# Designed miniproteins, single chains, continued (4): the designs that were tried, part 60

Each design is a single chain, and the fold is of that chain. pLDDT is the mean over its residues in the fold that is shown.

## One batch from the design tools (miniprotein)

Design m14071
Fold by ESMFold2-Fast:
Structure m14071 (fold): chain A 73 residues (1-73)
Amino acid sequence: MLSEEALELEAEASLYVMAGTVAEKMGDYAEAAEHYELAARKLEEAARISGDPRLAEEAEALRKKAEELREKV
């Protein structure tokens, strides 16, 4: 079942989100943005494989957050 491959991608995305939140709390906005963008990529692939719209929505939110953080310099 394709959802097992999607679960692996979701787990990888979760690790990047955690790294991103830590970097953001430390004021490392550029590093945080990079982690959130990597997480978004993993969730986009998971959404494509699973067809779960929640994953696509989460990926879009993370991409927007990464863009906002890059503007903070």
Scores: mean pLDDT 83

Design m14072
Fold by ESMFold2-Fast:
Parts: C-alpha cells; structure tokens; sequence
Structure m14072 (fold): chain A 83 residues (1-83)
C-alpha cells in the first residue's frame, strides 16, 4: 500500500543514518547525524500518530526508535573504548 511504502522509506532513511553513524569518525559528524535522526523520528512519529493512528503502529514505531537509540549508545560506547 502507499502507507507501507512511506513506512519502508522512513525505515530505510533511519538505517542509512545509523550506518553513517557507525562509520563516523568525528564528534561533530556524530552530533549532526543524531540531530538528523531525531528530526527523522519526529517526522515518522507525526506520520504514525496523524495518518496511521493505531496503537499497534505506535508500539512498532516506539520499539524501532528505542532499538535505534540503543544501537547508537552501543556504537558510542565502542568508539569511546577504542579511543
């Protein structure tokens, strides 16, 4: 469906930012990528709440957002340990 295509686009863009964060070598680049990720999740949440408007869609979004931020924290910890 057109709505599934929008969700797939949000997920693909989120994954691209996560991959870029994993490959990032500067604190400035990492801060910019987190800001882009935050903005993307704000847009995704507005779509989930405003267009889909179901508890299941919200729960799936919240789970995905938490998983991505957990991965960012793990990547940050690994980068700090390697420094």
Amino acid sequence: SPLDAVLADFDARTQALLDAFANSTSASQQQQLIAQLDALFDQWRLFVDGVLNTPAARAAFDQRRQAVYDQIAAIQAQKQAAA
Scores: mean pLDDT 88

Design m14073
Fold by ESMFold2-Fast:
Structure m14073 (fold): chain A 65 residues (1-65)
Amino acid sequence: SMAPSEKVQELKKEIDERLAEVKTYQELLEVTVELHERMKELGLSQEEIGELQSYLNKKLNEKNK
């Protein structure tokens, strides 16, 4: 879907906040696992999960540039 749900927008903000606090590779792994578990628990659609995974990957790529 081109229009994200409120849950997707909330999780995008959570991704931004949590990644901003990450200082080590270990913390990055922990945050990534926690975010994936949260997506699983919220019962999001495949499209919503895909959008969040793409957003997370984009933010991770931006930190490496």
Scores: mean pLDDT 75

Design m14074
Fold by ESMFold2-Fast:
Structure m14074 (fold): chain A 92 residues (1-92)
Amino acid sequence: AEKLYQEGLEAFKNGDYDKAKQLFLKSAFLLDKQGMDAYKQGDYDKATKLLLKSADILLDMSDLMKKAGDYKTAEQLKKAAELLRAKAEEIG
C-alpha cells in the first residue's frame, strides 16, 4: 500500500498523472482492505489505525490530483477519506 503510494508520487513528479492516479487508487484499495481485514478478524485497534492512516494518504492524494487539475478524482478521494475517518471513529 505505502510502496504503491510512493510509486504514485514518483509518477506524479514525472508528470504521468494517469499512472499516478492508478497507483494512488490501488494504494487506497489495499489500505482499505488491510483495515477491513483487521476489522473482520476482531482487531479493532489495528483496524482503526489502518483506516486513519488510509484516510490521511487519501487526503494527500486528493490534494495532488487537484493540483494536477483532476478535480473529479480529487473529490472522490476526499469523500473516501471522510468515510474511512467516520468508520474509524465508529470502530474506536
Scores: mean pLDDT 82

Design m14075
Fold by ESMFold2-Fast:
Structure m14075 (fold): chain A 76 residues (1-76)
Amino acid sequence: SASFEEALALLEEGRLKEAARLLLPLVPDLDESQLSRVVEALRKSGVNLGLLRPVEEAPDLAAARAALTRLLEQLA
């Protein structure tokens, strides 16, 4: 979606708070491919690896979405 690509662009620009606010409502609809792209964009943006670990180590998609939601709420 346009909002998803815009959020990724904001992450690349280091605009973490604005990106997190755009991503939060999209999280329930993110597939595994989109979640991987968000995690990579957050990693490249300098987000602490310890904050990313719960998302990366999640046992399934639902757990990954929940972990990403918690991370984004902290950044927003």
Scores: mean pLDDT 86

Design m14076
Fold by ESMFold2-Fast:
Structure m14076 (fold): chain A 85 residues (1-85)
Amino acid sequence: SEREELTRRLVELAREFAEIRDKIYESGNEDALARFDALSAEFGRLVLEFYASTDVEEQRRLLERMEQLLAEMHSIYADLKAKEA
């Protein structure tokens, strides 16, 4: 079903979130950690809204926002790596 497909996408995004979280936390960079914590809090809120939703279109919009937050998290990590070079 479409809802099962969206739930699979959520699981994949959650795995990506866990991976990028660990990388940023291992960096020990205070500024990056502060930026990540703000994005992490919003990501968690969107996950709760996804499970509370009965509307497939709302769930799709929530996943799109989660993907945008993950892109921002990856950008934080990329900036950290660029500064090490």
Scores: mean pLDDT 87

Design m14077
Fold by ESMFold2-Fast:
Structure m14077 (fold): chain A 72 residues (1-72)
Amino acid sequence: EELRRAAREAAEELPDEVPQNEKEIASLTGRVGALLAERLGLTGSQLTPEQHRLIHEETVRRVKEVLERRKA
């Protein structure tokens, strides 16, 4: 729960631009991962597979939120 919250907060630091393709989503996921690692006092190589999964999930969720707001 705490880890998911930290990942969500890191994803919220992303600019509110909608990625146009999978490469841009991967880039945003990398940025969220770097922010989360910094918040936890870790290097990127110390992130676990579970942390990588949560980072990806929260990045995708953030992208969907931005996309939905632009439709509203």
Scores: mean pLDDT 69

Design m14078
Fold by ESMFold2-Fast:
Structure m14078 (fold): chain A 83 residues (1-83)
Amino acid sequence: MLSPELQEALARVRELYERLKKAIEENPDDLDGLMELYLEFQRAADEAIDLSEKEGNEEAVAEVRRLQTEATSLFIEVVEKNL
């Protein structure tokens, strides 16, 4: 069972991931704004991974790492499209 702290951390990562996806769709040319949102997502993801590892929750680590991979791919694609 997930701790309340880990549940909150995972919810934040998921929220920031959805916000990043929406921002890429609505304002793909706002690279500065997308970078700030991407960095905020990465900070939340790192916190969630640290907490997941401390609690020994390998499934949570795997979920956050999957979201990091997806977010990074989306961010790279939008940056490359604007070059």
Scores: mean pLDDT 85

Design m14079
Fold by ESMFold2-Fast:
Structure m14079 (fold): chain A 71 residues (1-71)
Amino acid sequence: SLLDEARALAAEAGLDPNLPAEELRARLEQQIAQLKALNAVQQRVVEHDTGLSVEEVIARLERALALLDAT
């Protein structure tokens, strides 16, 4: 289901996939905003820790949010 895909993408990005849908949406929106506000040094830390670019992490979170909104 779209909800299951959204939860899987959220988990891949380090969020709790078992959160209620409203809380998951709020957490996704908050994390996207925080990632977009990172400076270059903070972006490198995220890339080192996750193995993904900040742009890729944001894209996954935005996809999860879109899937959640489609349910």
Scores: mean pLDDT 79

Design m14080
Fold by ESMFold2-Fast:
Structure m14080 (fold): chain A 73 residues (1-73)
Amino acid sequence: SASLEATRARSLEDLGRTYLTEEERAEIDRAMEESDPETAAELRAAVAAQAPKEESERYKEELKKKQEELLAK
């Protein structure tokens, strides 16, 4: 299965470590520091495109569920 190691990256940071080079991760960090939300969003979308989409979306959805559960209780 393609999901084994790659899908353990649950955050954009984890995805970056798995799929991005150190240089590409630095570029994302730089864009965020410059307060350029458009560039940062584009780079985040590029990182997401490198990962198995279904698995990445599943992990993001599961994280949202956990946050909602914590708020509800």
Scores: mean pLDDT 54

Design m14081
Fold by ESMFold2-Fast:
Structure m14081 (fold): chain A 56 residues (1-56)
Amino acid sequence: AATTHVTIRGTDGTILADFDVPTNDINRQTSAWIDANGLELIDVDPDNNIFTVRPA
């Protein structure tokens, strides 16, 4: 199975995390990480797999 590199950034552009996830499981893995870190998702760039978050 292929993996996809995912980047999680704050609203200020700071990279909070970057990791590889299975391509068929991007949303589940990324949402779990965001929730576990007390953050909320505010924007997704699907072409670059960049997830913008803020504190929940």
Scores: mean pLDDT 83

Design m14082
Fold by ESMFold2-Fast:
Structure m14082 (fold): chain A 85 residues (1-85)
Amino acid sequence: GADEERLAILKELIKELGEMFGIKVEGEPKDLEEAIEKLIKLVKKIAEKYGIKLSDEDIEELREKLKKAKNKEEIKDAIQEVLEK
């Protein structure tokens, strides 16, 4: 179903971003919510590595966008928007 497709996309992006930015990602998310939180944690680590300061509001906006994202492009756009300054 759509949630399983979204979970698969999130798992793929978590792996790709972890490899791209040299951040070790441990554990397999069991559901969509866990995958979203894992991706947010990864984005926070990427931001820290590049000196980008994320507010609690930025993180909450990212969370809401990730919950609504339906495809890989929308997820990438949400991440890019939060990392742009």
Scores: mean pLDDT 81

Design m14083
Fold by ESMFold2-Fast:
Structure m14083 (fold): chain A 111 residues (1-111)
Amino acid sequence: MEEKVRELLLKTLDRIEEGVERDELDPAAISEEIIAEAKKIPELSGVDRTLMLVTADFVVQAVLNMPSKEEALKLIDEAKELIREGRIEELHKKAFRLAFTPPVDRAIEAS
């Protein structure tokens, strides 16, 4: 994992966490910010840039699909750990799965 990619993803996760805690999560604003920050890393390959941006988008959507703030914050903590370990592909797969699992299905099963 590129050090600059790791730093940017961790910063993005911190912003997602703040938005969840304040009940002010704005997916569009987060997406625009990460795109702008990624443009400041000219040495980043197109493939790595795409993986980073898509993974961040899936994490935001997965967080929005969590049935509670506690579960959303837990997901963010797990995502930060995966990024610190350089395991972006595992985060990408996990976030993709959770992004497309609607919270209503999980809420019904938890009832």
Scores: mean pLDDT 75

Design m14084
Fold by ESMFold2-Fast:
Structure m14084 (fold): chain A 68 residues (1-68)
Amino acid sequence: SMEEVEKKLEEIKKEAEELLLKEKASIDQVLNYIAQKAKELLEEGMPEEEVEKIEKEVMAYTFELVNK
């Protein structure tokens, strides 16, 4: 559902932000985390279109945080 996709998007965004800002992870480590989460969502049966949307949105958010 759209609600479930939105919930997953916000959860992954929060985890990416915590890795970057609190754990001082490199951008490459955060991008690897995002790729791994996308793979997990595909394996759980989420449609490829929805997973690609989540991956791109989280990546965009991560780049916004780095460029501030």
Scores: mean pLDDT 83

Design m14085
Fold by ESMFold2-Fast:
Structure m14085 (fold): chain A 95 residues (1-95)
Amino acid sequence: SEFTTLLNQSIKVDVLNEADLQTFLTALKNSSLSDSDKSKILSDALALKTTFALPKQLEQIRAILLPLLEQQGLSQFIDTVNNELETAESLNQTL
């Protein structure tokens, strides 16, 4: 399914690499998945990729990812991304 293909792609993405993120977001944009499925893939991928991430890495992810969401016409997912990054900041603050 498209969901499984994009989920597998999201696991391979380097969230600190702009080109990797741009390739993934382009695939996500062009998929026929619902916004709820796209949100779930983004949420699940970020939760995995930000586990034990340093505060500076979370800032870098936000700085790269949010402009790319706007560029790809995926601005509806900005709140989902911000919520996941804020969750990671809260969970990782004592590391």
Scores: mean pLDDT 82

Design m14086
Fold by ESMFold2-Fast:
Structure m14086 (fold): chain A 105 residues (1-105)
Amino acid sequence: MARVEIVDVKVTDDKTEVTARNLGEDGWVSALVLDREGNVLGQGSAPARRGEEATVTLDGKAKPGDTVLVVASRGFRQLGAAAAVIDENGNIAEKREGPELPAPR
């Protein structure tokens, strides 16, 4: 079930801007860029209210085949996750919605 949605990814010369919509509870949207090997190239977070779009600016430039992962959270609870793969033109090639990761019970 999608609790966060990646709306857009914009790659600039030295930065990656990720726009995500928080579909869950008021909280935080965190974004990170992973290379093809799963190494974190850049990360950032922004507060986002329910139904609000947040733009997260990351210091790393996403490359073709890199994954942008977005996580919505409130405190220590993960509300949802979404991922997008970057194509050779710096655009979203595919979007993947992760299941809501349940809080530890």
Scores: mean pLDDT 71

Design m14087
Fold by ESMFold2-Fast:
Structure m14087 (fold): chain A 88 residues (1-88)
Amino acid sequence: MEEVLKYLKENGSLLEQSIVRDAAIALGVINIPSSFMRTLAENTVLGSFIGYQGKPIEESPGAVGTSKKTLAIEVTLKQALGEDVKVE
């Protein structure tokens, strides 16, 4: 739970934190490790996200937040809310 909110804080806006928190609970994402989130982004989320347009996303390479995790969070939002949500 806290780790998901922390990644949202580093990889998303305050608005997205509020929205994704409820969406993550609905999808059962609140109790997953960061490594699982990265695996989702690489294996299923990232592969299906080839149409994300590959926009330049701010990331801290030294931090836990990466573009792959940001994409995974965005797909979580879109799947939970069923809407076209762009995280910028």
Scores: mean pLDDT 42

Design m14088
Fold by ESMFold2-Fast:
Structure m14088 (fold): chain A 87 residues (1-87)
Amino acid sequence: GPLPPEVQARIAELEARWTEEVERLEAERREEELRRLAVAAAWLLLGGSEEEAEEILNADEERLAEWEAEVLARLREERARLAAERA
């Protein structure tokens, strides 16, 4: 063949590892983008301002985590209120 079998096997192994790494990075990037959008959208739905939503979209990882924690806390309170009304 045009390439030795040993070289073909090594190329196939590298291609498999590269594909796995690319899929991991693409998934991580999508998750980060969706996380920012979800936190900003949830904050707006909870009565937050457009200015605060813009801060969320431009926040660093630490500040984004703080905003996410606040959104989750308010969503838990709203869910508890709805559950109490159904009981």
Scores: mean pLDDT 79

Design m14089
Fold by ESMFold2-Fast:
Structure m14089 (fold): chain A 90 residues (1-90)
Amino acid sequence: SAAKKEEIVKKLKEAIELVEEKKYEEAEKIIQELVENDKEVQKLFGEALEKVRNNDPEEVLKEAEERLKKDPNDIKALVEYLVAKFFLEP
């Protein structure tokens, strides 16, 4: 449903903001909740992990960021951004 999609987008954006604030444990809790409660989101995280492992994570991050500038509600791009960001975590 549209309402469920909007909630997923909201939660992914909250996780991104937490990662940017270096609140990794709080971001991980949101991600875990999303993955446990939505099979499509779980699949997208799996695909993003595979993409980051097989590509340059900085390029994956840049591509996702560019896609989000065009469509800030692109769930796949939000997921790829989060996964790439965690891979590049200091």
Scores: mean pLDDT 85

Design m14090
Fold by ESMFold2-Fast:
Structure m14090 (fold): chain A 91 residues (1-91)
Amino acid sequence: MEAVLEAHEKALEELKKAAEEEGRKLEKLGELKAVPIAPGYVAAVTVLYDTETKQTFTLTTILSEEGVFYTYVSNDPDLEVALEKARKMVE
């Protein structure tokens, strides 16, 4: 689904830009795009590494069947944990 991918890429770019303004760099470690998580819901997930803090976190974007986007950051260690969290949010 193009809409969830576009919203996710925009959120990712804004997050990286904000980090760069503070002298931090975010590296992409992994990504899942347009994954169905529940009837009427799709998600995109990117795993990011902060080179300054040496911490891993995830950016998740969910598109509902009503066309509403939910974007959040979480301290998930990998794509699978982030995807399970997204599924629980839409239960």
Scores: mean pLDDT 79

Design m14091
Fold by ESMFold2-Fast:
Structure m14091 (fold): chain A 93 residues (1-93)
Amino acid sequence: SKVKEAMRELVISISGVTTIYMLLYIKERDNIPLTPEEAAALQKRLDDLYKEAEKAAKEVIEGDPSLKPMVEKEMNVMRNVIRDSRELIDKLT
């Protein structure tokens, strides 16, 4: 179903942001800086992943409105991880 596909896309986008955060955590732990080009690429990836998640979340909610509270909670968590990731990018550049 379209809802199932949208849910899969949402999960993939959230997973992508989590992976970026883990990478940044490892770089901070090991004192490895980011180049300006790497920083710009990661910022763009976070933006693109969020836009993909936002589109998928809307499609999930439209297809199954009962999932709205769960999807909105997950989107809030994603926004917090993106914010923290941006802070790490700035610190490492």
Scores: mean pLDDT 93

Design m14092
Fold by ESMFold2-Fast:
Structure m14092 (fold): chain A 71 residues (1-71)
Amino acid sequence: MDELVARLLEALERLAELARKVGTPAGLRTAEDAEALRRLLQRDPSAFSDEELRQAIAHIEGVAERLEALG
């Protein structure tokens, strides 16, 4: 649990930074959504199951990699 929560928090922070760097309205919204989820996880890390955390990590990392690859 703790390890998966930490990984998701790191993935969300990376996504928010990449999205802010893009500077588009869509990017700013993505950064805002990522920060909101990060705050929720910090307040209630038990809100998600290990399976939900694994799926969220894979999804968020995939989005971040796609944004980075697009330049």
Scores: mean pLDDT 80

Design m14093
Fold by ESMFold2-Fast:
Structure m14093 (fold): chain A 79 residues (1-79)
Amino acid sequence: SMAEEEIRKLGEKAIEAAKAGDTEEALRYAEKIVELGEKTGLYDLAKEELMRILRVAPKEAISKLIGLILRAIGLELDQ
């Protein structure tokens, strides 16, 4: 679906930003992944992409990324 493609593309952009040391840009893309996951119900895909970002993220992004993963889990459970 177009929504799945958009979430995956946001994940790719977040990983590229993280590898470039642009923590703020990586986190903005990660936040958009959570928002789109909530709007579309694609929580599993959103969590998978956030975990991929977490694996390459600089240390300063880790806490906020964990927070976004927990938010995605909370939104899924609230259904």
Scores: mean pLDDT 85

Design m14094
Fold by ESMFold2-Fast:
Structure m14094 (fold): chain A 63 residues (1-63)
Amino acid sequence: MSISVVGEGGVLSVLQISREGGSLAEGRKFAQKTAREIAKTRTADEALRVRDKMVQEVKDFLS
């Protein structure tokens, strides 16, 4: 469940930050896009890259 946990945790983090940012519609689209990108990955490396991009976006939201 490691890769599934990574994907799920990332999506939840994006949703949480989007809620805090006040844009639920954008947060929903962003989470859906991220989930689809993770679902299209074939390797752990690709999934980690998507996760890192998501973490960067979260950091920008918190700044």
Scores: mean pLDDT 60

Design m14095
Fold by ESMFold2-Fast:
Structure m14095 (fold): chain A 98 residues (1-98)
Amino acid sequence: MTPRLEKQRELLEKALYEIRKNREDEEKSRKIVEELIEELGKLGLPEEWIELIRKELEEYGVSGALYTAAVLLHAEENGVSEEELEEMLAQARETAKL
């Protein structure tokens, strides 16, 4: 694991933990996700992936953004195929609807 990938994972885990504690505060949860998106961009996550996370936040809310971020970080760490990435993103969207 590179230090960058480890830091990206740490940021996602921290955001998930904070949102779980503040689940009834939608505005605070959205701010936590927006801060996560900004920090992931600073750590070199591709702009296309940052835009995808933002789109999922707007369309499916906090859960959609978090699941999408988790899938993208997993893809970066493990070098998954485009086909596998698309399937994982589809599964994340279905999970976010719950």
Scores: mean pLDDT 76

Design m14096
Fold by ESMFold2-Fast:
Structure m14096 (fold): chain A 82 residues (1-82)
Amino acid sequence: KEEEIEALKKFRDELMKYVDEGEKNGIDALRKAAEVAKKYDPELGGAIENVIEAGKNLPTKKLAEAVRKVVDDFVEKKIKEI
Protein backbone atom coordinates (compact mmCIF):
# COMPACT_ATOMS: atom_id res chain seq x y z
CA LYS A 1 0.00 0.00 0.00
CA GLU A 2 2.97 2.31 0.62
CA GLU A 3 3.90 2.02 -3.09
CA GLU A 4 0.34 3.03 -4.07
CA ILE A 5 0.48 6.08 -1.75
CA GLU A 6 3.93 7.04 -3.15
CA ALA A 7 2.63 6.71 -6.74
CA LEU A 8 -0.40 8.88 -5.89
CA LYS A 9 1.82 11.54 -4.26
CA LYS A 10 4.11 11.51 -7.31
CA PHE A 11 1.08 11.95 -9.58
CA ARG A 12 -0.09 14.86 -7.38
CA ASP A 13 3.34 16.52 -7.58
CA GLU A 14 3.44 16.19 -11.39
CA LEU A 15 -0.14 17.50 -11.74
CA MET A 16 0.65 20.45 -9.43
CA LYS A 17 3.50 21.43 -11.79
CA TYR A 18 0.87 21.87 -14.53
CA VAL A 19 -1.32 23.92 -12.15
CA ASP A 20 1.71 26.10 -11.28
CA GLU A 21 2.36 26.56 -15.03
CA GLY A 22 -1.31 27.56 -15.40
CA GLU A 23 -1.04 30.15 -12.61
CA LYS A 24 1.95 31.71 -14.44
CA ASN A 25 0.84 31.30 -18.08
CA GLY A 26 -2.95 31.59 -17.91
CA ILE A 27 -6.15 29.61 -18.33
CA ASP A 28 -5.08 27.54 -21.37
CA ALA A 29 -2.16 26.13 -19.35
CA LEU A 30 -4.62 25.37 -16.49
CA ARG A 31 -6.73 23.44 -19.00
CA LYS A 32 -3.60 21.36 -19.70
CA ALA A 33 -3.65 20.34 -16.01
CA ALA A 34 -7.24 19.10 -16.50
CA GLU A 35 -6.15 17.06 -19.57
CA VAL A 36 -3.29 15.45 -17.58
CA ALA A 37 -5.69 14.67 -14.70
CA LYS A 38 -8.25 13.18 -17.12
CA LYS A 39 -5.64 10.68 -18.40
CA TYR A 40 -5.19 9.44 -14.81
CA ASP A 41 -8.82 9.67 -13.67
CA PRO A 42 -11.62 10.99 -15.95
CA GLU A 43 -13.69 12.05 -12.90
CA LEU A 44 -10.83 14.16 -11.49
CA GLY A 45 -10.22 15.68 -14.94
CA GLY A 46 -13.93 16.53 -15.24
CA ALA A 47 -13.97 18.11 -11.77
CA ILE A 48 -10.99 20.31 -12.69
CA GLU A 49 -12.63 21.28 -16.02
CA ASN A 50 -15.82 22.24 -14.14
CA VAL A 51 -13.87 24.47 -11.71
CA ILE A 52 -12.02 26.13 -14.62
CA GLU A 53 -15.29 26.79 -16.49
CA ALA A 54 -17.07 28.12 -13.37
CA GLY A 55 -14.06 30.32 -12.50
CA LYS A 56 -13.02 31.43 -16.02
CA ASN A 57 -13.62 35.13 -15.16
CA LEU A 58 -11.56 34.94 -11.93
CA PRO A 59 -7.92 36.07 -11.72
CA THR A 60 -5.69 33.17 -12.83
CA LYS A 61 -4.05 32.96 -9.37
CA LYS A 62 -7.46 32.49 -7.68
CA LEU A 63 -8.52 29.94 -10.30
CA ALA A 64 -5.24 28.01 -9.82
CA GLU A 65 -5.88 27.92 -6.03
CA ALA A 66 -9.38 26.47 -6.68
CA VAL A 67 -7.85 23.80 -8.95
CA ARG A 68 -5.21 22.96 -6.30
CA LYS A 69 -8.01 22.45 -3.75
CA VAL A 70 -9.82 20.00 -6.07
CA VAL A 71 -6.57 18.04 -6.61
CA ASP A 72 -5.69 17.99 -2.89
CA ASP A 73 -9.23 16.90 -1.90
CA PHE A 74 -9.06 14.07 -4.48
CA VAL A 75 -5.59 12.91 -3.34
CA GLU A 76 -6.51 12.97 0.38
CA LYS A 77 -9.67 10.97 -0.35
CA LYS A 78 -7.71 8.37 -2.36
CA ILE A 79 -4.97 8.07 0.29
CA LYS A 80 -7.66 7.35 2.94
CA GLU A 81 -9.09 4.62 0.66
CA ILE A 82 -5.68 2.91 0.27
Scores: mean pLDDT 80

Design m14097
Fold by ESMFold2-Fast:
Structure m14097 (fold): chain A 76 residues (1-76)
Amino acid sequence: GSHVFTAPEDGTLTVTVLSGEVVVSYTKDGKVQMKRLKAGESVTIDVKKGDTVVITGLGPATVEVTFNGESQTISL
């Protein structure tokens, strides 16, 4: 599955992989970035209000999404 995060305000988003593997798609400096992460790995992304970050599971995966200190767990 996939999860789309839309930034409610400017801030910092951290995606941590708890299990499985994911691809995190985001924009940095006007360029689309795709980062593949496995269990135990994370990425930290500086976002502006309205920015979207797409997290796609490469099979069953669980991630923790933390935005400005607030965390949620997502199953993909």
Scores: mean pLDDT 85

Design m14098
Fold by ESMFold2-Fast:
Structure m14098 (fold): chain A 115 residues (1-115)
Amino acid sequence: MKEELIELLEKAREYLLSLGLEREAELLEKAIRVLEGKGTEKDREALENTYKLMEPYRTKDGGFGPTGELIVDDLAPAYLALNLVTAAYLYLEGREEEARKTLESAKKLAEALGL
């Protein structure tokens, strides 16, 4: 899971940069650094804050977006970034089952975006 998560984070980061979404891309870079054991405490705090932001919008089944529906519009790249950061944070907290469900949702969105 860790290697697969890093690979998708790297692909998504390049994609976000191609769209000019530099802030979201930087957040994914922080996630990669923390997963590789090179991140700072501030990098980890950024992941935790993103998780807390997304928590009220998660379904009990770990579905994509607030309603579990796939949203492929101007917000889809940002949702991809938020879901990947959430998956990274859950993995780092030892919540591997929840991390895997979130990663699968992120993969589905990435595929819909042509990644």
Scores: mean pLDDT 78

Design m14099
Fold by ESMFold2-Fast:
Order: structure tokens, then sequence, then C-alpha cells
Structure m14099 (fold): chain A 69 residues (1-69)
């Protein structure tokens, strides 16, 4: 039902956020002078890494993680 679909979307967002946090940790270990920001929306988790040399943006779509559940 609709409530079960909403719970699956919530779990998918939690998985996407965990992946973003893992990527953040890995990238900050490689680029210690960089700053990392994670933005969470209903549909996407966005990781932005800002360094003096440039910016990297990684967008994780919640729908992609629904397929993994």
Amino acid sequence: GAAEEEELKRKARELALKRAEELKETLLSLYPDAKATIEVTEEEVTLTIVSPEGTITIVLRVEQYLEAL
C-alpha cells in the first residue's frame, strides 16, 4: 500500500545518505583541505566537495536505491 511505499522511499533515502557519507569520508581523506556539504531532498542526496582547485558534485537519486531494497 501507499504507507509501505513511503517506508521504502525513506529507507532508500537513508541508503543514499549512507553512501554520500561514505563517499564524503573517502574524498576528504584524499583531499584534506576540501569542504564537504550533503543536501538531502525527497528525491536526491547531493554531495558537494569544494576545494581550492575545483568543485565536485555527486548526485545520488533515491529511485536508484529503491532497486537495491
Scores: mean pLDDT 81

Design m14100
Fold by ESMFold2-Fast:
Structure m14100 (fold): chain A 59 residues (1-59)
Amino acid sequence: DELIEKMNEFYKTLDDEAFLVHAAILLKEAGLSLEERKKIIDQLDAPESIKQRLLELVS
């Protein structure tokens, strides 16, 4: 999934706060359902704490 790969690259290049802001915007702009956003977040190569914070931002 191109979105997952792009978000993983963001996590490598951005700090945690910048990543969370940009990732939340991307997930909202993609026109995905909440369930689809949760699936994408679960597949990210990021710590569970970051995944949980991102879920809170997109819920």
Scores: mean pLDDT 81

Design m14101
Fold by ESMFold2-Fast:
Structure m14101 (fold): chain A 77 residues (1-77)
Amino acid sequence: MAEERLKELLEKYGIEVTEEELQALVDFINGDEEKMDVVEYLLKRYGKEIIPPLLELYRKNKELADKVFEKIKEVAF
């Protein structure tokens, strides 16, 4: 399940999150493997500090979050 994979990813990078942050990340990823890959890329590069701004962006403006996601895929992958 996406939640289990996300937990393993967070443990791999030594990142601790609240249950609320974990659920919000699961909701953002929504079973999309490409979104999971982008989240892993961001965690590798920026650590836990990226989580609050990523979730804030998704909460406030899903369309802009999706465009940022697509741009990261084009540049990083």
Scores: mean pLDDT 75

Design m14102
Fold by ESMFold2-Fast:
Structure m14102 (fold): chain A 87 residues (1-87)
Amino acid sequence: DLAEEAIRLLEEAKRAIRAGDEERAKRLMGEATVTLLRLEAETNGVEVTDEDVERARRHGELLGEEGVKHPELTEEALAAEIEAVRA
């Protein structure tokens, strides 16, 4: 289930960001962003290209990198995203 996978990755990313683990946060945010892209695409019946996946992963990695610099704001944003995915 892509929604359950996205929630798991976002929860792990929150933990990495809280710990200040930039490399882990980058990796987990990259994977979470790709999983969210796939979930949105599946819900809307659209195809995901390899280029879309690469762009999503790169964007997520940048979010993870920046997130460790502002952990409180990033944790709030990720908590909101997790609740949105659960809905």
Scores: mean pLDDT 86

Design m14103
Fold by ESMFold2-Fast:
Structure m14103 (fold): chain A 75 residues (1-75)
Amino acid sequence: ADVDELTRISQIAAELYRTLTPEELRRLAEMSDEEINRFVKERFGVELTPEQARQLKSALRAILNGRELVAELRA
């Protein structure tokens, strides 16, 4: 179901946020759907649909944008 898929995507996004640098996360957010699917398959053994890849990239962009906003507020 969509809720279960969102939970999976959130778990993958959280793991990537925890293990990767901001620069690496930015590169992932800029990848094509095919490139991010390949990356996730190699790293997590999970195949994403094109929609799930899009959702993951959106989650990564949201995390990056949130960090940039917090950096601006601290500066």
Scores: mean pLDDT 73

Design m14104
Fold by ESMFold2-Fast:
Structure m14104 (fold): chain A 98 residues (1-98)
Amino acid sequence: SEKLEQIRRELERAVEAILAGDLEAAQAHLDKATALVDEMLAEGPSEREKLEIRIATGEAQLRLLRHLLATQDTPELRAQIARIEAEIAELRARLEEL
């Protein structure tokens, strides 16, 4: 849906801003993504839309964690990345069954 594409774009922009150290821009993009999610939740999202939001959020988390891994490689961080990757794979499999 159009709102899901906007949520993905705003999350990507937030991640890019965080990685660039622009916390003001990051907050603005996160606020926009949150407002779009809240709007979708108020409208009663489909199971597909709920899964797609969870996937988009997980992908943003992975990008940030992989950036952190480049500066601080720990078994705990690698395990967290693997867990989120597995969760995204499961969500994608569920999405294909819809």
Scores: mean pLDDT 86

Design m14105
Fold by ESMFold2-Fast:
Order: structure tokens, then sequence, then C-alpha cells
Structure m14105 (fold): chain A 69 residues (1-69)
């Protein structure tokens, strides 16, 4: 289902964000904040009817932007 596909995308992205954040020396609180902002962006994109592929691309760009701070 679409919901199962989106859950897999979200789980994979969360793992990537956590691993990248740890390598950058971010705290657990900082990583959790980034994950929350990415989750909020994903929720907005899904509400606007974006596909799982578009959601993945948007979430990845948002995560990379936030990890760059």
Amino acid sequence: SLEDELRRVMFELAREIWEKGEKLGLTDDEIARILQEVADAVREAVSQGLTPEQVRELARKKADELLKK
C-alpha cells in the first residue's frame, strides 16, 4: 500500500539522518530536532498529494540542508 511504502521511506531516511548526524558529532537532541523538521516537511508534502518518490527527494534535500548547519 501507499502507507507501507511511505513508512519504509521514512524509516530509511530516519536511519540515514541518524547515522550522518552521529558522524558529524551532533547530539541526540540535535538529531531528534532534525528528524522532527524532516517529518513535518514529509507530512506537508503527503497532504499536498506528492508521490513517495517526490516525498523521498524532498525529505532528503531537507535533511541535507539541516545537517549542513
Scores: mean pLDDT 81

